# Ledger of designs, part 59: designed miniproteins, single chains

Each design is a single chain, and the fold is of that chain. pLDDT is the mean over its residues in the fold that is shown.

## One batch from the design tools (miniprotein)

Design m2045
Fold by ESMFold2-Fast:
Structure m2045 (fold): chain A 74 residues (1-74)
Amino acid sequence: MIPEKETEEQRELKEEIYEEIKRKIEEEGKEIGEVILDAAVEMANEPDETKRAAIEAALTELGRELRRKEGKLE
């Protein structure tokens, strides 16, 4: 179910960005800090508010999932 604070378009963009980030880490072997920095730079240069919000949401979800996977919840 799509929350009211997140449009269908924003959710689709978030999922696309999140999948690309995961692919860069898992398939291309990029350092996670580099991928996060690249996405942050892309967000800073994105004039579209919906895309910028989607990148921010993808980065937030990535950080949450990775901490959970590593068991480092401290």
Scores: mean pLDDT 71

Design m2046
Fold by ESMFold2-Fast:
Structure m2046 (fold): chain A 92 residues (1-92)
Amino acid sequence: PVSEIKESPLSEKEAEELEKLVKEAVEAAEAGDLEKAYEYAAKVAEILGDEELAKKIREGDEKAFYEAVAKGLAEVYRVRADKILKELEEKK
């Protein structure tokens, strides 16, 4: 796969913020603090550029909450994978 075509639009700083928000959302949900969990998940959706998803989360849509968490985690791992692949290519 060509990294230029599949490169994440997120900066490393945005990816770090996204990871922190995903972690906070999951931890808040596990603690039963649904208000905080949904707030963090909505911020994840906003960073991903999905305003409709963020709106659904703020309206209490549980499916939208888990969708934002899944998408956020996928994007964080994508940014990390791109960085590792670039470092490996530069050290050949």
Scores: mean pLDDT 76

Design m2047
Fold by ESMFold2-Fast:
Order: sequence, then structure tokens, then C-alpha cells
Structure m2047 (fold): chain A 81 residues (1-81)
Amino acid sequence: SEREKLLEEARRLIKEGKELLKNSDSEEAKKEGKELIKEGVYLGLSVHAETEEELEEARESAELYVENPELTEFRIKPLFD
């Protein structure tokens, strides 16, 4: 289904972003890694969004996760499992 494809893409983006952050010391690579994680988290959360308000919450959660992972980890854990 389209939902499954989007969720797989979300997990792929998050994985690539995390690997880039762990394996690269350049500022460019760190920025790219954070953007990939943000995109993946937003995409994954948006799959469950049914309203414009929920989409906005997904975007805010993705942004907050990249800045403060520990504060929003509980919301994104299903994307890593």
C-alpha cells in the first residue's frame, strides 16, 4: 500500500541520516544527516495524520526531534521498530 511505502521511505531516511551523523565529522554531512532525519520523521508521522492540524503537529515534532531527540523520542520510536 502507499502507506507502507511511505513508512518504509521514512525509516530509510531516518536510518541514512543517523548513519551520516555517526560516520561523518564534516559540518555539511551533519547538516545533511539532520535534514534526512527531520524529513523521515515528518514523513513517518504524516502517514497517520488525518487532519491539517495533525500534519502541523507532525512537522513540529520532526523539527523538535532533530534539536532535542530525548524530548520527543516516545513519539517516533515506532518509526525505528
Scores: mean pLDDT 74

Design m2048
Fold by ESMFold2-Fast:
Structure m2048 (fold): chain A 86 residues (1-86)
Amino acid sequence: MLEEYLEEARKKGEETVREEVDRALAELAKRPSLSEEELEGLLKAAAQLRLLGFEEEAERLLEEASRLSGLPLEELRRRVEELIRE
């Protein structure tokens, strides 16, 4: 879901990307946990953001993913780096 929004936002410009990330973070703040599929989607979105140069937005997304999944932020950063290298 978020990955699809980022693909459309990328076509419209940088401001739209930031707005979609902020919207996603607001929705995540209302959730008690993440499913495995939701976590994978967030990691892919963070990898896409980093490739586009939105490093701050990617970090904010990973911090929220860490909070909701219970996984250390360091592990999530490592997974994103693996996605970028592949």
Scores: mean pLDDT 78

Design m2049
Fold by ESMFold2-Fast:
Structure m2049 (fold): chain A 100 residues (1-100)
Amino acid sequence: MSDVEIVIKTIEEELKKVLEKLEKGEISPEEAYNKFKIIMLVALEIAPKMTPEQLKKVKKLLEEFGKKLIEYLKKVDPKLAEELEKFLKEFMKKLDEILK
């Protein structure tokens, strides 16, 4: 497995942990938002080293988990959900620019 593939697997595992811990009440909505934001920034940092297929996979993972996190946050902290939606949209635009 390449170093990039190890990072992608780590991103997927960390995304799952954030959602599980939030659903169990082990972390706050704000902590979940901050952890997800850090995961997105790590993905952006390594994105130039990814193949187009790897970048597409990471984009899909972040969109899927981001959507789940936003839906959860809408129920418990609507303002934080709006902040995350805005951040995710801007982040996806930056990833799309790397793909060009």
Scores: mean pLDDT 82

Design m2050
Fold by ESMFold2-Fast:
Structure m2050 (fold): chain A 77 residues (1-77)
Amino acid sequence: MEEALEAAGAGDLERAIALLEREVARDPESVLAWMALALVRARAGDFEGALAALDRAVALAPDDERVLAFRDWIRAQ
């Protein structure tokens, strides 16, 4: 997780996405990993992929205001 976020912070979005895809494959119940994947996909301009990742996060944490707010923000793009 942290390594993927560090890669995203450095602007290496391709590496960040690859690391986060491995993380959600290893731990598909991690709300934080799905949210991080959605954030990096959105930064890369992949809003459809970001929404798909957020749908997973919403399924895991349907009352999480941060997840719902992020989903609504991406839909507005």
Scores: mean pLDDT 79

Design m2051
Fold by ESMFold2-Fast:
Structure m2051 (fold): chain A 95 residues (1-95)
Amino acid sequence: MKEAEKKFEEAVKLLEENRDVILPAVDPSQPASLATLEEARRILEEALALLREAIAAYEAAGEEPPPELLELKAGVELGLAQVRARLAEQRAAAA
């Protein structure tokens, strides 16, 4: 339990500490540089890995992951998809 909670807390902290990078990168209405998009992608991928580890730890303990964890994972997956799409568009324009 404590290991799963710790991984969830680490993911939340990572996202909160990097909010100023993530928010413009996941919002298509806001300008974001290639560097900002690449940084946001790395942060979101790390957060997703932590959330997956948290879910695995809950399942290994025979416990259901809390809804907030599943909601955050879905949000991170959506944000990552948006950042990856924007990176592909900017890289295609530069090529």
Scores: mean pLDDT 84

Design m2052
Fold by ESMFold2-Fast:
Structure m2052 (fold): chain A 62 residues (1-62)
Amino acid sequence: MDETIRELAEKYGIDPETLRALVEATQAGDDAAGVRIVLSLPDEQHEPLAKALRELKALGLL
């Protein structure tokens, strides 16, 4: 998982720690934490983040 998070973060230009925190919030079912993480990012990063999360789901990691 950590290697895949790093690779997707690099691919989409996202901070790996931010992507990891969002994955952890999603796995815990903490929607409030997930929303706060997304809102902490610039608008330009919202679509890349959504794409990274979709790839993680496709890989069975979410």
Scores: mean pLDDT 79

Design m2053
Fold by ESMFold2-Fast:
Structure m2053 (fold): chain A 108 residues (1-108)
Amino acid sequence: MKRYILDVTTTPSSIVVTASLPDGTSAVQIIDFIAGGSNVPELIELAKEAVESLGGKVLDESYSSPNTGRVVFEGDASPEDIVQAVTDRIIKHYNLSKSQVQPIQVFK
């Protein structure tokens, strides 16, 4: 299993989901969403559910600001698959349109 860092950051008009590996491989997806600036604990619960659904194990949960939550976990899914699973849960939970979701960007 690989160790991942999953960050969820809110802005007034978006949610940013980032999954990264220690080797620098990462995936990012942005959802256009007027979230009222903070509901990060709720987003982190959705992120944890997404990780667990992919067979991942949550190791740690932390909050660096009112707008940013982090989950550290172990799993074998790709960063792209992790970001997609988190985003799909956010879309379903808030009844958002898939047209509000920007394409996944992958970095190595």
Scores: mean pLDDT 81

Design m2054
Fold by ESMFold2-Fast:
Structure m2054 (fold): chain A 94 residues (1-94)
Amino acid sequence: MDEERLREAIREAEEAGVKHPETLAEAVLAIENKDYKSLLKKIEELRKAGDTESADNIAKNVAYLEAVEKKLPAEEIKKLTAEDGLKIIEKKAK
């Protein structure tokens, strides 16, 4: 884990005006580090705080990253949902 990356991610989230910049930044770092257990916990924290939009966006981004790595067509990538991302996170968190 890179503490400098965490500080940078927090700063970017604060500049973007997100409601929970620290939790969102920690979720982003968990994705980078493939720490799906921490990621699932951060998504739950965002949902409990009422920030379902950020939680859904993080989950959806995981689905997009997997689809891009697998070189899926743009049309299939556009169909990906937060539910698809959450299923990937839950499977990898076990």
Scores: mean pLDDT 79

Design m2055
Fold by ESMFold2-Fast:
Structure m2055 (fold): chain A 66 residues (1-66)
Amino acid sequence: MLSEEEREELLEEEYKKAKELGLEEEGEFGKKAALAAWKEGLGEMDEEEKKELEELREKLREIIAK
């Protein structure tokens, strides 16, 4: 299980990379997706939000590939 500290570290690394490439918008998108995934792990998200999160992750991966 990922702790909140581990989650934050992963987020920071991804955002640094996105920012370095000038992809700050994609970085923010990834931040939302990662935070939503973390809340999902805690059981705070409902099914609707979990589906939205999965779609966000797919979209983010496509955007980053550009």
Scores: mean pLDDT 61

Design m2056
Fold by ESMFold2-Fast:
Structure m2056 (fold): chain A 67 residues (1-67)
Amino acid sequence: MAAALERAAALARLKEFLDLGLYISEHYSKTPLEELPEEEQKKILERSTEIQEALAEELIAAGLAER
């Protein structure tokens, strides 16, 4: 039975993404992401991409998302 493990993994990835969003909200609440220094933008994009890729693969494997 994989659904519980897949859900837990997806939630962990989502939590990492939300933690990143909370960090941005606390430290950059007055500045859009695109106005941040390029170095910060690259770090945020790299992290979010990794999380999104992992989450997408897990959801596809679970049959919850497919295109």
Scores: mean pLDDT 67

Design m2057
Fold by ESMFold2-Fast:
Structure m2057 (fold): chain A 63 residues (1-63)
Amino acid sequence: MKEIEEAREKGGEEMSQLVRQTAAELAKAASNPQVKAEIAAQGGRELDAILQRMEEEVRRLEK
């Protein structure tokens, strides 16, 4: 979240694109059953929330 906020403050289009790419990759990884199981087992609730927030925050930057 803070890394996304920094990109917004700077208004860097390059950063926005990188964040969007990273968010998409993380969201795809979270959709994988194997990755989901490992994250859940290690208490990955925080990571799951971050993935959702990253996708939403990227949308907000464009808003």
Scores: mean pLDDT 64

Design m2058
Fold by ESMFold2-Fast:
Structure m2058 (fold): chain A 90 residues (1-90)
Amino acid sequence: SEEEEARQLAIRGIELLLEGVKALQAGDTLTAEIHFGMARIILGVLKIAGFDKEAKIVDDAIRTAQALIAQGDYDAAIAYLENRIAELKG
C-alpha cells in the first residue's frame, strides 16, 4: 500500500539521518552532509505527496538530532534515532 511505502520511506529517512550523525561524530563532514541532504529530500517527497504523519516523523527526527548535535551530544542523537527506527519497524 502507499501508506506502507510511505512508512518504509520514513524509516529510510531516519536511517540516513543516523548514518549522517555517525559520520559527523567520526569527523566526516562531507559524508554527514550527503546523508543529511538525502534525509531532507525524503522529508520533501513525503510532504509533497501528502503523507503528513510520515513527514512529521522525519521532520521531528531531523529537528531533534540537530538540537542534540548542536550541544555536542552525538551519543544521545544516535540513541534517539535508533529508538525511532526500532519503534517504526515494530
Scores: mean pLDDT 92

Design m2059
Fold by ESMFold2-Fast:
Structure m2059 (fold): chain A 72 residues (1-72)
Amino acid sequence: MSAGLRELMLQGRRDGLSPAQILDLVMQWMGQHFPQHQVDILQQSVDALSDAQKARLVEQGVELAERQREEE
């Protein structure tokens, strides 16, 4: 995971944002750093997930971000 994406997710968690709000910030970050066609494919994949699956994905991403931060 990139340092920028990791800090974004951890900051969102610290600010008390919901999983949906954190996911929205991640998608905005992806749009700034990746070609639009790749972001569109990722967005379609995310939109296919249930709200519960989206929340689990964000939780797993935050846990991965915390673990990677401890390794640096």
Scores: mean pLDDT 78

Design m2060
Fold by ESMFold2-Fast:
Structure m2060 (fold): chain A 62 residues (1-62)
Amino acid sequence: SAEEARKEAERAAELEKRKDEILREQIAYGMTVEQAEAMVKSLGKESNERALERFKRLLAEK
């Protein structure tokens, strides 16, 4: 349980960083919300809600 939670946390952090980097580049090329959702799904089967939240955060960073 504790070991599984630790692995999940590390993996989630790595995947989040990678998704952010890729999404930033795609946004620079004019990616839409729908395209952002599709791409995040291809990276880790993440929910559409998380995909939208990430997209909004990266748009704010600009």
Scores: mean pLDDT 68

Design m2061
Fold by ESMFold2-Fast:
Order: structure tokens, then C-alpha cells, then sequence
Structure m2061 (fold): chain A 66 residues (1-66)
């Protein structure tokens, strides 16, 4: 699942929301999976906590990761 999520984000250029929809999970569940895999733990969690706005955190993460 984490591997597929990374492919959707980087190769297909999907947003976090679109990736979560493709996997049939919530955006929060996607965040948890990525954190548990260690792929985006520092940047992703800090952005989510700092902004308090999932859409803003998503845009910032996409700019850094993709």
C-alpha cells in the first residue's frame, strides 16, 4: 500500500486526496500509512500539525516531495 501510494503521488502526480480515494481510504489513513513506513514522517507530520489545514499542508508537501 505505501509503495502504491508513493507511485501515485510521484509518477502519476496525484494529490494526497486523490491518492487516498484511489486506495479506498481516508486522507488521515494515508498519512498514517506513510508515517508508519517512514517515507514522509518528518515533513508530512510537521506540516499537518503546523498548518492546521490539510489542504495547505498537502500543497506544501507536494511541492517538496513531487
Amino acid sequence: RAEEAIRLLRVEGLSLRETAERLGISQSALVRILRESGVFSDEFLELMRRTGDPEEAERELVRRVL
Scores: mean pLDDT 65

Design m2062
Fold by ESMFold2-Fast:
Structure m2062 (fold): chain A 74 residues (1-74)
Amino acid sequence: SELEEIIAEMQRFTGVDKSPEELVRRVRAMIRVLEEQLEMYEDDTSPKVQADREEARRRLREARELLRRFEELG
């Protein structure tokens, strides 16, 4: 049940109904994109960019947690 819950959460996060292997690949790709986004805007202190960065950090935490939970179950 835990594995099925993680797969469902990955499907919701990625927006696609794919195999667990493809979902993991997509989550890893999204982590890379989010990390790059945060690096590109590190020095921008505008309120809009700061809000976008906070959202990116939130999504990055969610993606990393999903991947961690999946890897812990095998």
Scores: mean pLDDT 81

Design m2063
Fold by ESMFold2-Fast:
Structure m2063 (fold): chain A 75 residues (1-75)
Amino acid sequence: SIEEKVEELKKALNDPSVGIATQEKLLEELRKLGAPKSVLDSLEAQIKARLDQIRAKLKQTLGLSDEEIDKYIAG
């Protein structure tokens, strides 16, 4: 169901071992299921916020450039 997939993505957003690509895949699955735009927009914003946090942390701790971070996040 849409509700089960929303909970799955919320768990993924709170799990640091789950990559951005997996979170984006779950969001696309929710779009295919016809989830409301408000729900999709909220989850997309959360994925972006997590990506921004990972980017900031990698710049500060490892000195990586934006290009290097993009490759790292993509896997």
Scores: mean pLDDT 78

Design m2064
Fold by ESMFold2-Fast:
Structure m2064 (fold): chain A 85 residues (1-85)
Amino acid sequence: MSLEQTARAISDQVYFLVTWKGLSVLEAIEEVFRSAGVELSDEQRQVALQGLKDGLTVEDIIRRVLETLSDEQREQLRRWMEQHT
């Protein structure tokens, strides 16, 4: 799956959590990654927070976070995507 396709799929899940569960965008991002078995570091959370402050779209914020993932985190996310998409 391409980085763009992955970012879009995660963005859709984030919008679902914001709309239906009332989570903030940052909380929803953390929850989607946690559901995939990916625990974001403080540095990765700061990347997401900075994106929000800079007025980036949710999809662009997620793309930035995806670029910071370790090889292990990327593998965990890939397995989750195969099982749920």
Scores: mean pLDDT 82

Design m2065
Fold by ESMFold2-Fast:
Structure m2065 (fold): chain A 84 residues (1-84)
Amino acid sequence: SMEELKRRAESVIGTLEKAAEQAKKAADNFKGTPLAEKYREIAELLEKAVQEMREILEKDDSPEAYRRAVELGEEALKKAREML
């Protein structure tokens, strides 16, 4: 249903935002190490995904737009995990 797609998109955005904040905190904690640079890259990737999801959903309220947004966000989370 559209309500389920909307809830899923909101959930993915929330997960991305929390993960980005955690990555920023990790970057600060590992300051001066190569690991800090990895966490900064992860935060940027996740924040960009949130911006792209919001842009899609602002312009298009179709089920296909919601699916594309969710897929984009889930792909970003997967890529972030693989970067560590």
Scores: mean pLDDT 89

Design m2066
Fold by ESMFold2-Fast:
Structure m2066 (fold): chain A 69 residues (1-69)
Amino acid sequence: DVEGVRRVYEAGVRDGYEEQLKKATKIAEELMKVDPEKGKKFLEESIANIEKQYEEDLKRAREQAEADV
C-alpha cells in the first residue's frame, strides 16, 4: 500500500518540520531578549532553511515510499 506508506513518511516529515519551527522560534525569542535585530534575522534565516529542508524531505519521503513498496 504505497498510499499508506507515503502518508506515514509525509506525516513524519511534517512532524519534524513543526518541531524544528518551534525550536527555532524559542531560540529566536531568547536572542530577541538580548538583541532584537539578531533574533529577528536568526528567525527569518532559520525559517527559510527549515522550509527548504521540508520541501527536500517531502520529495525524498515520496520517493522512498514508492521504493519500499
Scores: mean pLDDT 81

Design m2067
Fold by ESMFold2-Fast:
Structure m2067 (fold): chain A 58 residues (1-58)
Amino acid sequence: LDDEIRALSDKSKSLRDMSDRYSKMGDTVMSTKLNKESDKLDDEASRLGLERVDRRHG
């Protein structure tokens, strides 16, 4: 779980970097899609964080 949370966080950061690159290239459609995907990964990481607490103490 900790490794999965870390992987999701790192992937989210990578997608934000890619989004910034596409934005600078003028591809606002791809930039927006990558930002949205990054937000979804952040939400998944938060959800797994809650599961981690329950599993480590249950």
Scores: mean pLDDT 76

Design m2068
Fold by ESMFold2-Fast:
Structure m2068 (fold): chain A 58 residues (1-58)
Amino acid sequence: MKKVISILEARKIPEIRELMEKLGEKPVTKEEIREELEKLFPNYKVELSEDEIILTEK
């Protein structure tokens, strides 16, 4: 199943918000955010667009 979440909506998800807070003291790349999201959603392939997070079930 494919889920598309805007970055604004993603920030409302507690697990993602906590991740962003932990990374917040250092500049983080989109790739680092993508890798951490794949750890939170191991059964999903994570892709980042300009304004969306795309989760595709493996």
Scores: mean pLDDT 71

Design m2069
Fold by ESMFold2-Fast:
Structure m2069 (fold): chain A 110 residues (1-110)
Amino acid sequence: MENLEKAVEKLKKEDPSSSKLLDDILETSKEKDPLFGLIKLLGIALIRAGKDEEGQRILDARSLEEAAEILEEIYGLDKEAVLNGEVPVLERLLRLIVELVKKVEEKEKK
């Protein structure tokens, strides 16, 4: 929880235009398992961006450990760092979600 809030604050300073989206992600992730929730949000964002295979693999993960293994394979994120919810990992996951959402929104403007 605390590490996720730190990652959100850092990203808001780097890109204030994403502040509302980052707040929405943080609130959604707090409900049950914030780290696993964040990873599932990445899977949803991937599917919306047309990366159905990658997104579906993440959404099919039945545990945080299985999700961490998938993230290591696809993005090269250290499995133990993912499981520990380290700030650099959370920053990377949040950046990926924000980039994918912005990509979808840009297509809707055309």
Scores: mean pLDDT 78

Design m2070
Fold by ESMFold2-Fast:
Structure m2070 (fold): chain A 70 residues (1-70)
Amino acid sequence: MSKEEILEETVRRLEEEARAAGFSELEIDIMVGVVLIAYGVAKVANLSDEEVREFLERAARLSLEGAKAG
């Protein structure tokens, strides 16, 4: 799977989970923004596809918990 496909799958799962949890579209957009920032960092750091997957999944989980704090 390419890094782009990993990003798309991570965002898709995050959006589904956040909507199921009752978050607003604005909150979901903020969560997706965090994952996109993490993807930018991963690309600059030249991470492997496996490392990108792990890093983006961690970013998605942290973004969900961060949104609950607002």
Scores: mean pLDDT 82

Design m2071
Fold by ESMFold2-Fast:
Structure m2071 (fold): chain A 66 residues (1-66)
Amino acid sequence: ADIAALEKASKAKDVDAIAKLLPGINKNENYETRKKALAIIRDAAKEAGEQFAVDIVAKSRKLNEE
């Protein structure tokens, strides 16, 4: 499941893995899945700082754009 993979990547602070998972999660219309994804990313960002979250979003955006 994407959420389990996202949680594992977040604990490893793997920006690349998180960024690759985000487009699929964002396209998922299940609000529970998106809610959990946001909580996982927020928790990781709280530990690593806001720049970590910004880097994830920027990288995910770039991957999804092309």
Scores: mean pLDDT 72

Design m2072
Fold by ESMFold2-Fast:
Structure m2072 (fold): chain A 90 residues (1-90)
Amino acid sequence: MALTYMFYAQYLLSQGIKYVKQGDYETGLQYFQQSVTYATKSIELSTDPDIKSNAQRVLSMSQVVIDSLKKGFSGDEVLKRVEDTKKELA
């Protein structure tokens, strides 16, 4: 179900952020990659604009974190970019 995939993507994003805060960037990256997968599935299956919009927001936040981690940004810089992306998409 699109809604279930959206909530699961949000959960995975939250877990990734938790690991980044602990300095475990490799585990965090894996959670963010899974968040992208499930957010994308939610978008593809959703006929509800609100679910689709929320899933796109999760997708954007997860992509920003993945890009930042791959570029070697610090955990604090990664978290700031997620917060800035949240504000931009609100």
Scores: mean pLDDT 79

Design m2073
Fold by ESMFold2-Fast:
Structure m2073 (fold): chain A 75 residues (1-75)
Amino acid sequence: MSKELLELEVEAALHVMAGAIYERMGDLEGAIAHYEKAVAALREAVALEPDNAVFREQLAAAEERLAELRARLAA
């Protein structure tokens, strides 16, 4: 693993954890901001390793959670 890829993985994981914490606290705006950063990092990771199913699955999960949070905020 390159240092760049490792940094993207760590960044994505930290933002997913932070987003989940903010969601559990009822801070939808804070959760959305962190999941947006996680999605950005995961998109870069997928671009670097397009055949890595783990990154694609993590990206899909993060994008789905972000869509759900945005829908809840808009309701």
Scores: mean pLDDT 85

Design m2074
Fold by ESMFold2-Fast:
Structure m2074 (fold): chain A 70 residues (1-70)
Amino acid sequence: SMETDRLVDELRRSLLEMEEAIKNGDVEKAKESMERAGRSLRRLVELGRLDPEGAEEEIRRMEDMVRKTE
């Protein structure tokens, strides 16, 4: 569906932006991108396109990466 495709694109873009922000030490940008990725992950779970446990693991992974940047 168009909604699923859009969410997947937003997730991919947000993850790339988060990784680049972490690499550059940009904590604010990393947090913004992490929040955007988290919203896309939660919406994909609501649509039944992603496993809730897998989404939680990914969110924890993102939080750990951003924390290490601080």
Scores: mean pLDDT 85

Design m2075
Fold by ESMFold2-Fast:
Structure m2075 (fold): chain A 91 residues (1-91)
Amino acid sequence: MRRELAEEAARLLLESAELLEKNKEKIAKWLSETEGLSLEEAKEVVDQAAERLRGLAEKILEQAEEASVEELEAAKKAAREALEEIKKIAE
């Protein structure tokens, strides 16, 4: 169960990272407009966010057996919510 939850959370995080990379210009433009960042700064934020999501996915898989079921369920929920928000911006 824990391993399966960790794998699901990691999959959602990796999908989010890929979506950020695929739609970098559109997301950076949205971030620039909503947060008042320059377009160049917004692009850097998107790149860093994608890297952090990939790192979190790797970390969750590495710590799957040490994490509680509650922690993994929370991580999966957060990852799903993040993916849904990114999809709204990217679409």
Scores: mean pLDDT 81

Design m2076
Fold by ESMFold2-Fast:
Parts: sequence; structure tokens; C-alpha cells
Structure m2076 (fold): chain A 87 residues (1-87)
Amino acid sequence: LQEIGKKLVEILSDPSSEATKRVEELAKKLEEALKNGDRKAAVEAYKEFADLVGEVTGNELLAEALKLAAEGRLEEARELLAKAEAE
């Protein structure tokens, strides 16, 4: 998990990166959802962020684990996170 996080931070440290621009767009969507009290929109923004993490890291199991966590399915998310770290 720490190694994956470090890799993601390294990639996102480039402000010209398309990944960084997509993170900024998702942050704005999340901010608007929270401002409006729209929990469903906030969860969807987290899922879009999970997809971006999967694209950036090449780790689809990590993306799926983050989506499960966003839905509150924490036990299933932990299982997939363990598999993502093993890869």
C-alpha cells in the first residue's frame, strides 16, 4: 500500500500530467457534492478517482478495492487491497 501510494504521488507531482488534471476535476466534483450534501455524487466522484488510480498505477485490483470502500463494502475492499499489494 505504501509503495503504491508513493508511486501515485510521484506520478501526480507533475502538474502538466493528464492524471493531475483529472485529479483536479474530481476534487471539484467532490467539493460540489459535499457542498450540496449529495452523498451519491460524492461516492461517484470517489469511484472516478479509483478508476484514475487504476489507470495511473496499472493496478485494476487497487481500483476495484477503492470503489468497494467508497460503497462501504470494507471487508471486500480489504481483500482486494491485499491482492493488489501482492502484485
Scores: mean pLDDT 71

Design m2077
Fold by ESMFold2-Fast:
Structure m2077 (fold): chain A 58 residues (1-58)
Amino acid sequence: GEAAGRAAYEGALAAGADEEDARRAGKGSFQASMSGMSDRVAADLGYWEGRRAALGLP
């Protein structure tokens, strides 16, 4: 839920993602946790998405 989305947003910013990419990561993690994924796993996915975006990786 909210905890996963916020953690992913903060993690993406810490990884160097911009505000838009961080918000996208947070929203994705929020939706993933609502689909039965644990908040921790959803947050970790958001962090890695933010890191990938910051580094320009596919």
Scores: mean pLDDT 69

Design m2078
Fold by ESMFold2-Fast:
Structure m2078 (fold): chain A 62 residues (1-62)
Amino acid sequence: VLEEAKKAAEEAALAVPGVLSARVVETEDGLKVIVTAESAEAAVAGMKAAYDAIKAVLEKAK
């Protein structure tokens, strides 16, 4: 489930215009999202898309 959530989050972030790369790293405190973007606005949108995708995958796993 976490692997699917990570993949969905990375794909969702990359779909945001201006996002150059996205990575999701598993840590002891949970998932960390790292977004590189052309602007601060694109970075914020990319991070939000990633977290929304993580929530959607985890909700479907119930």
Scores: mean pLDDT 77

Design m2079
Fold by ESMFold2-Fast:
Structure m2079 (fold): chain A 89 residues (1-89)
Amino acid sequence: NEIREKLKELFEQLSENHEELKLFSEEQRKEFLNYLIELALKNLPSEYKDNVVLMTLFILEVIDKIAEKKATTKEEIEKIFDEVLKEKF
């Protein structure tokens, strides 16, 4: 799945470039990424799900906010996701 692969690559790059994300285990980062991908696939409109660029940009903004706020729990991640969703749609 092209969208999943691109999002995984972007998250890995973000983790390498942001010191705060390096504080999390590799397993925790993978769980966060998978959770974000599933949230996007379930909550974004169908037209965005078919557009890998829009999906990637949306998830990238969520990841950037997660890094900025140093979110570590699923609850925190979900709140940030919802905030970005409300700002964009």
Scores: mean pLDDT 70

Design m2080
Fold by ESMFold2-Fast:
Structure m2080 (fold): chain A 73 residues (1-73)
Amino acid sequence: EEEEREKLLKELEERGVSKETLDYIKKEKLSPHELKELLKRGVKTVKEAKEEIKELEERRRKEQERLAELLAA
């Protein structure tokens, strides 16, 4: 898990993501899955990283709500 995360961070750096953006991503302690989504979406700046992270959190929340509704039915 930690090894996969480190590899994905290096790939982001190789694609021209700034060190400031990488430090922000590291601070958020994103999963390897979330890092892969950032790579796919071509995130390069801190602002883009913040927007993508917020979208991922919203998707996760909606999924949890859907599962709760399904279990309650």
Scores: mean pLDDT 75

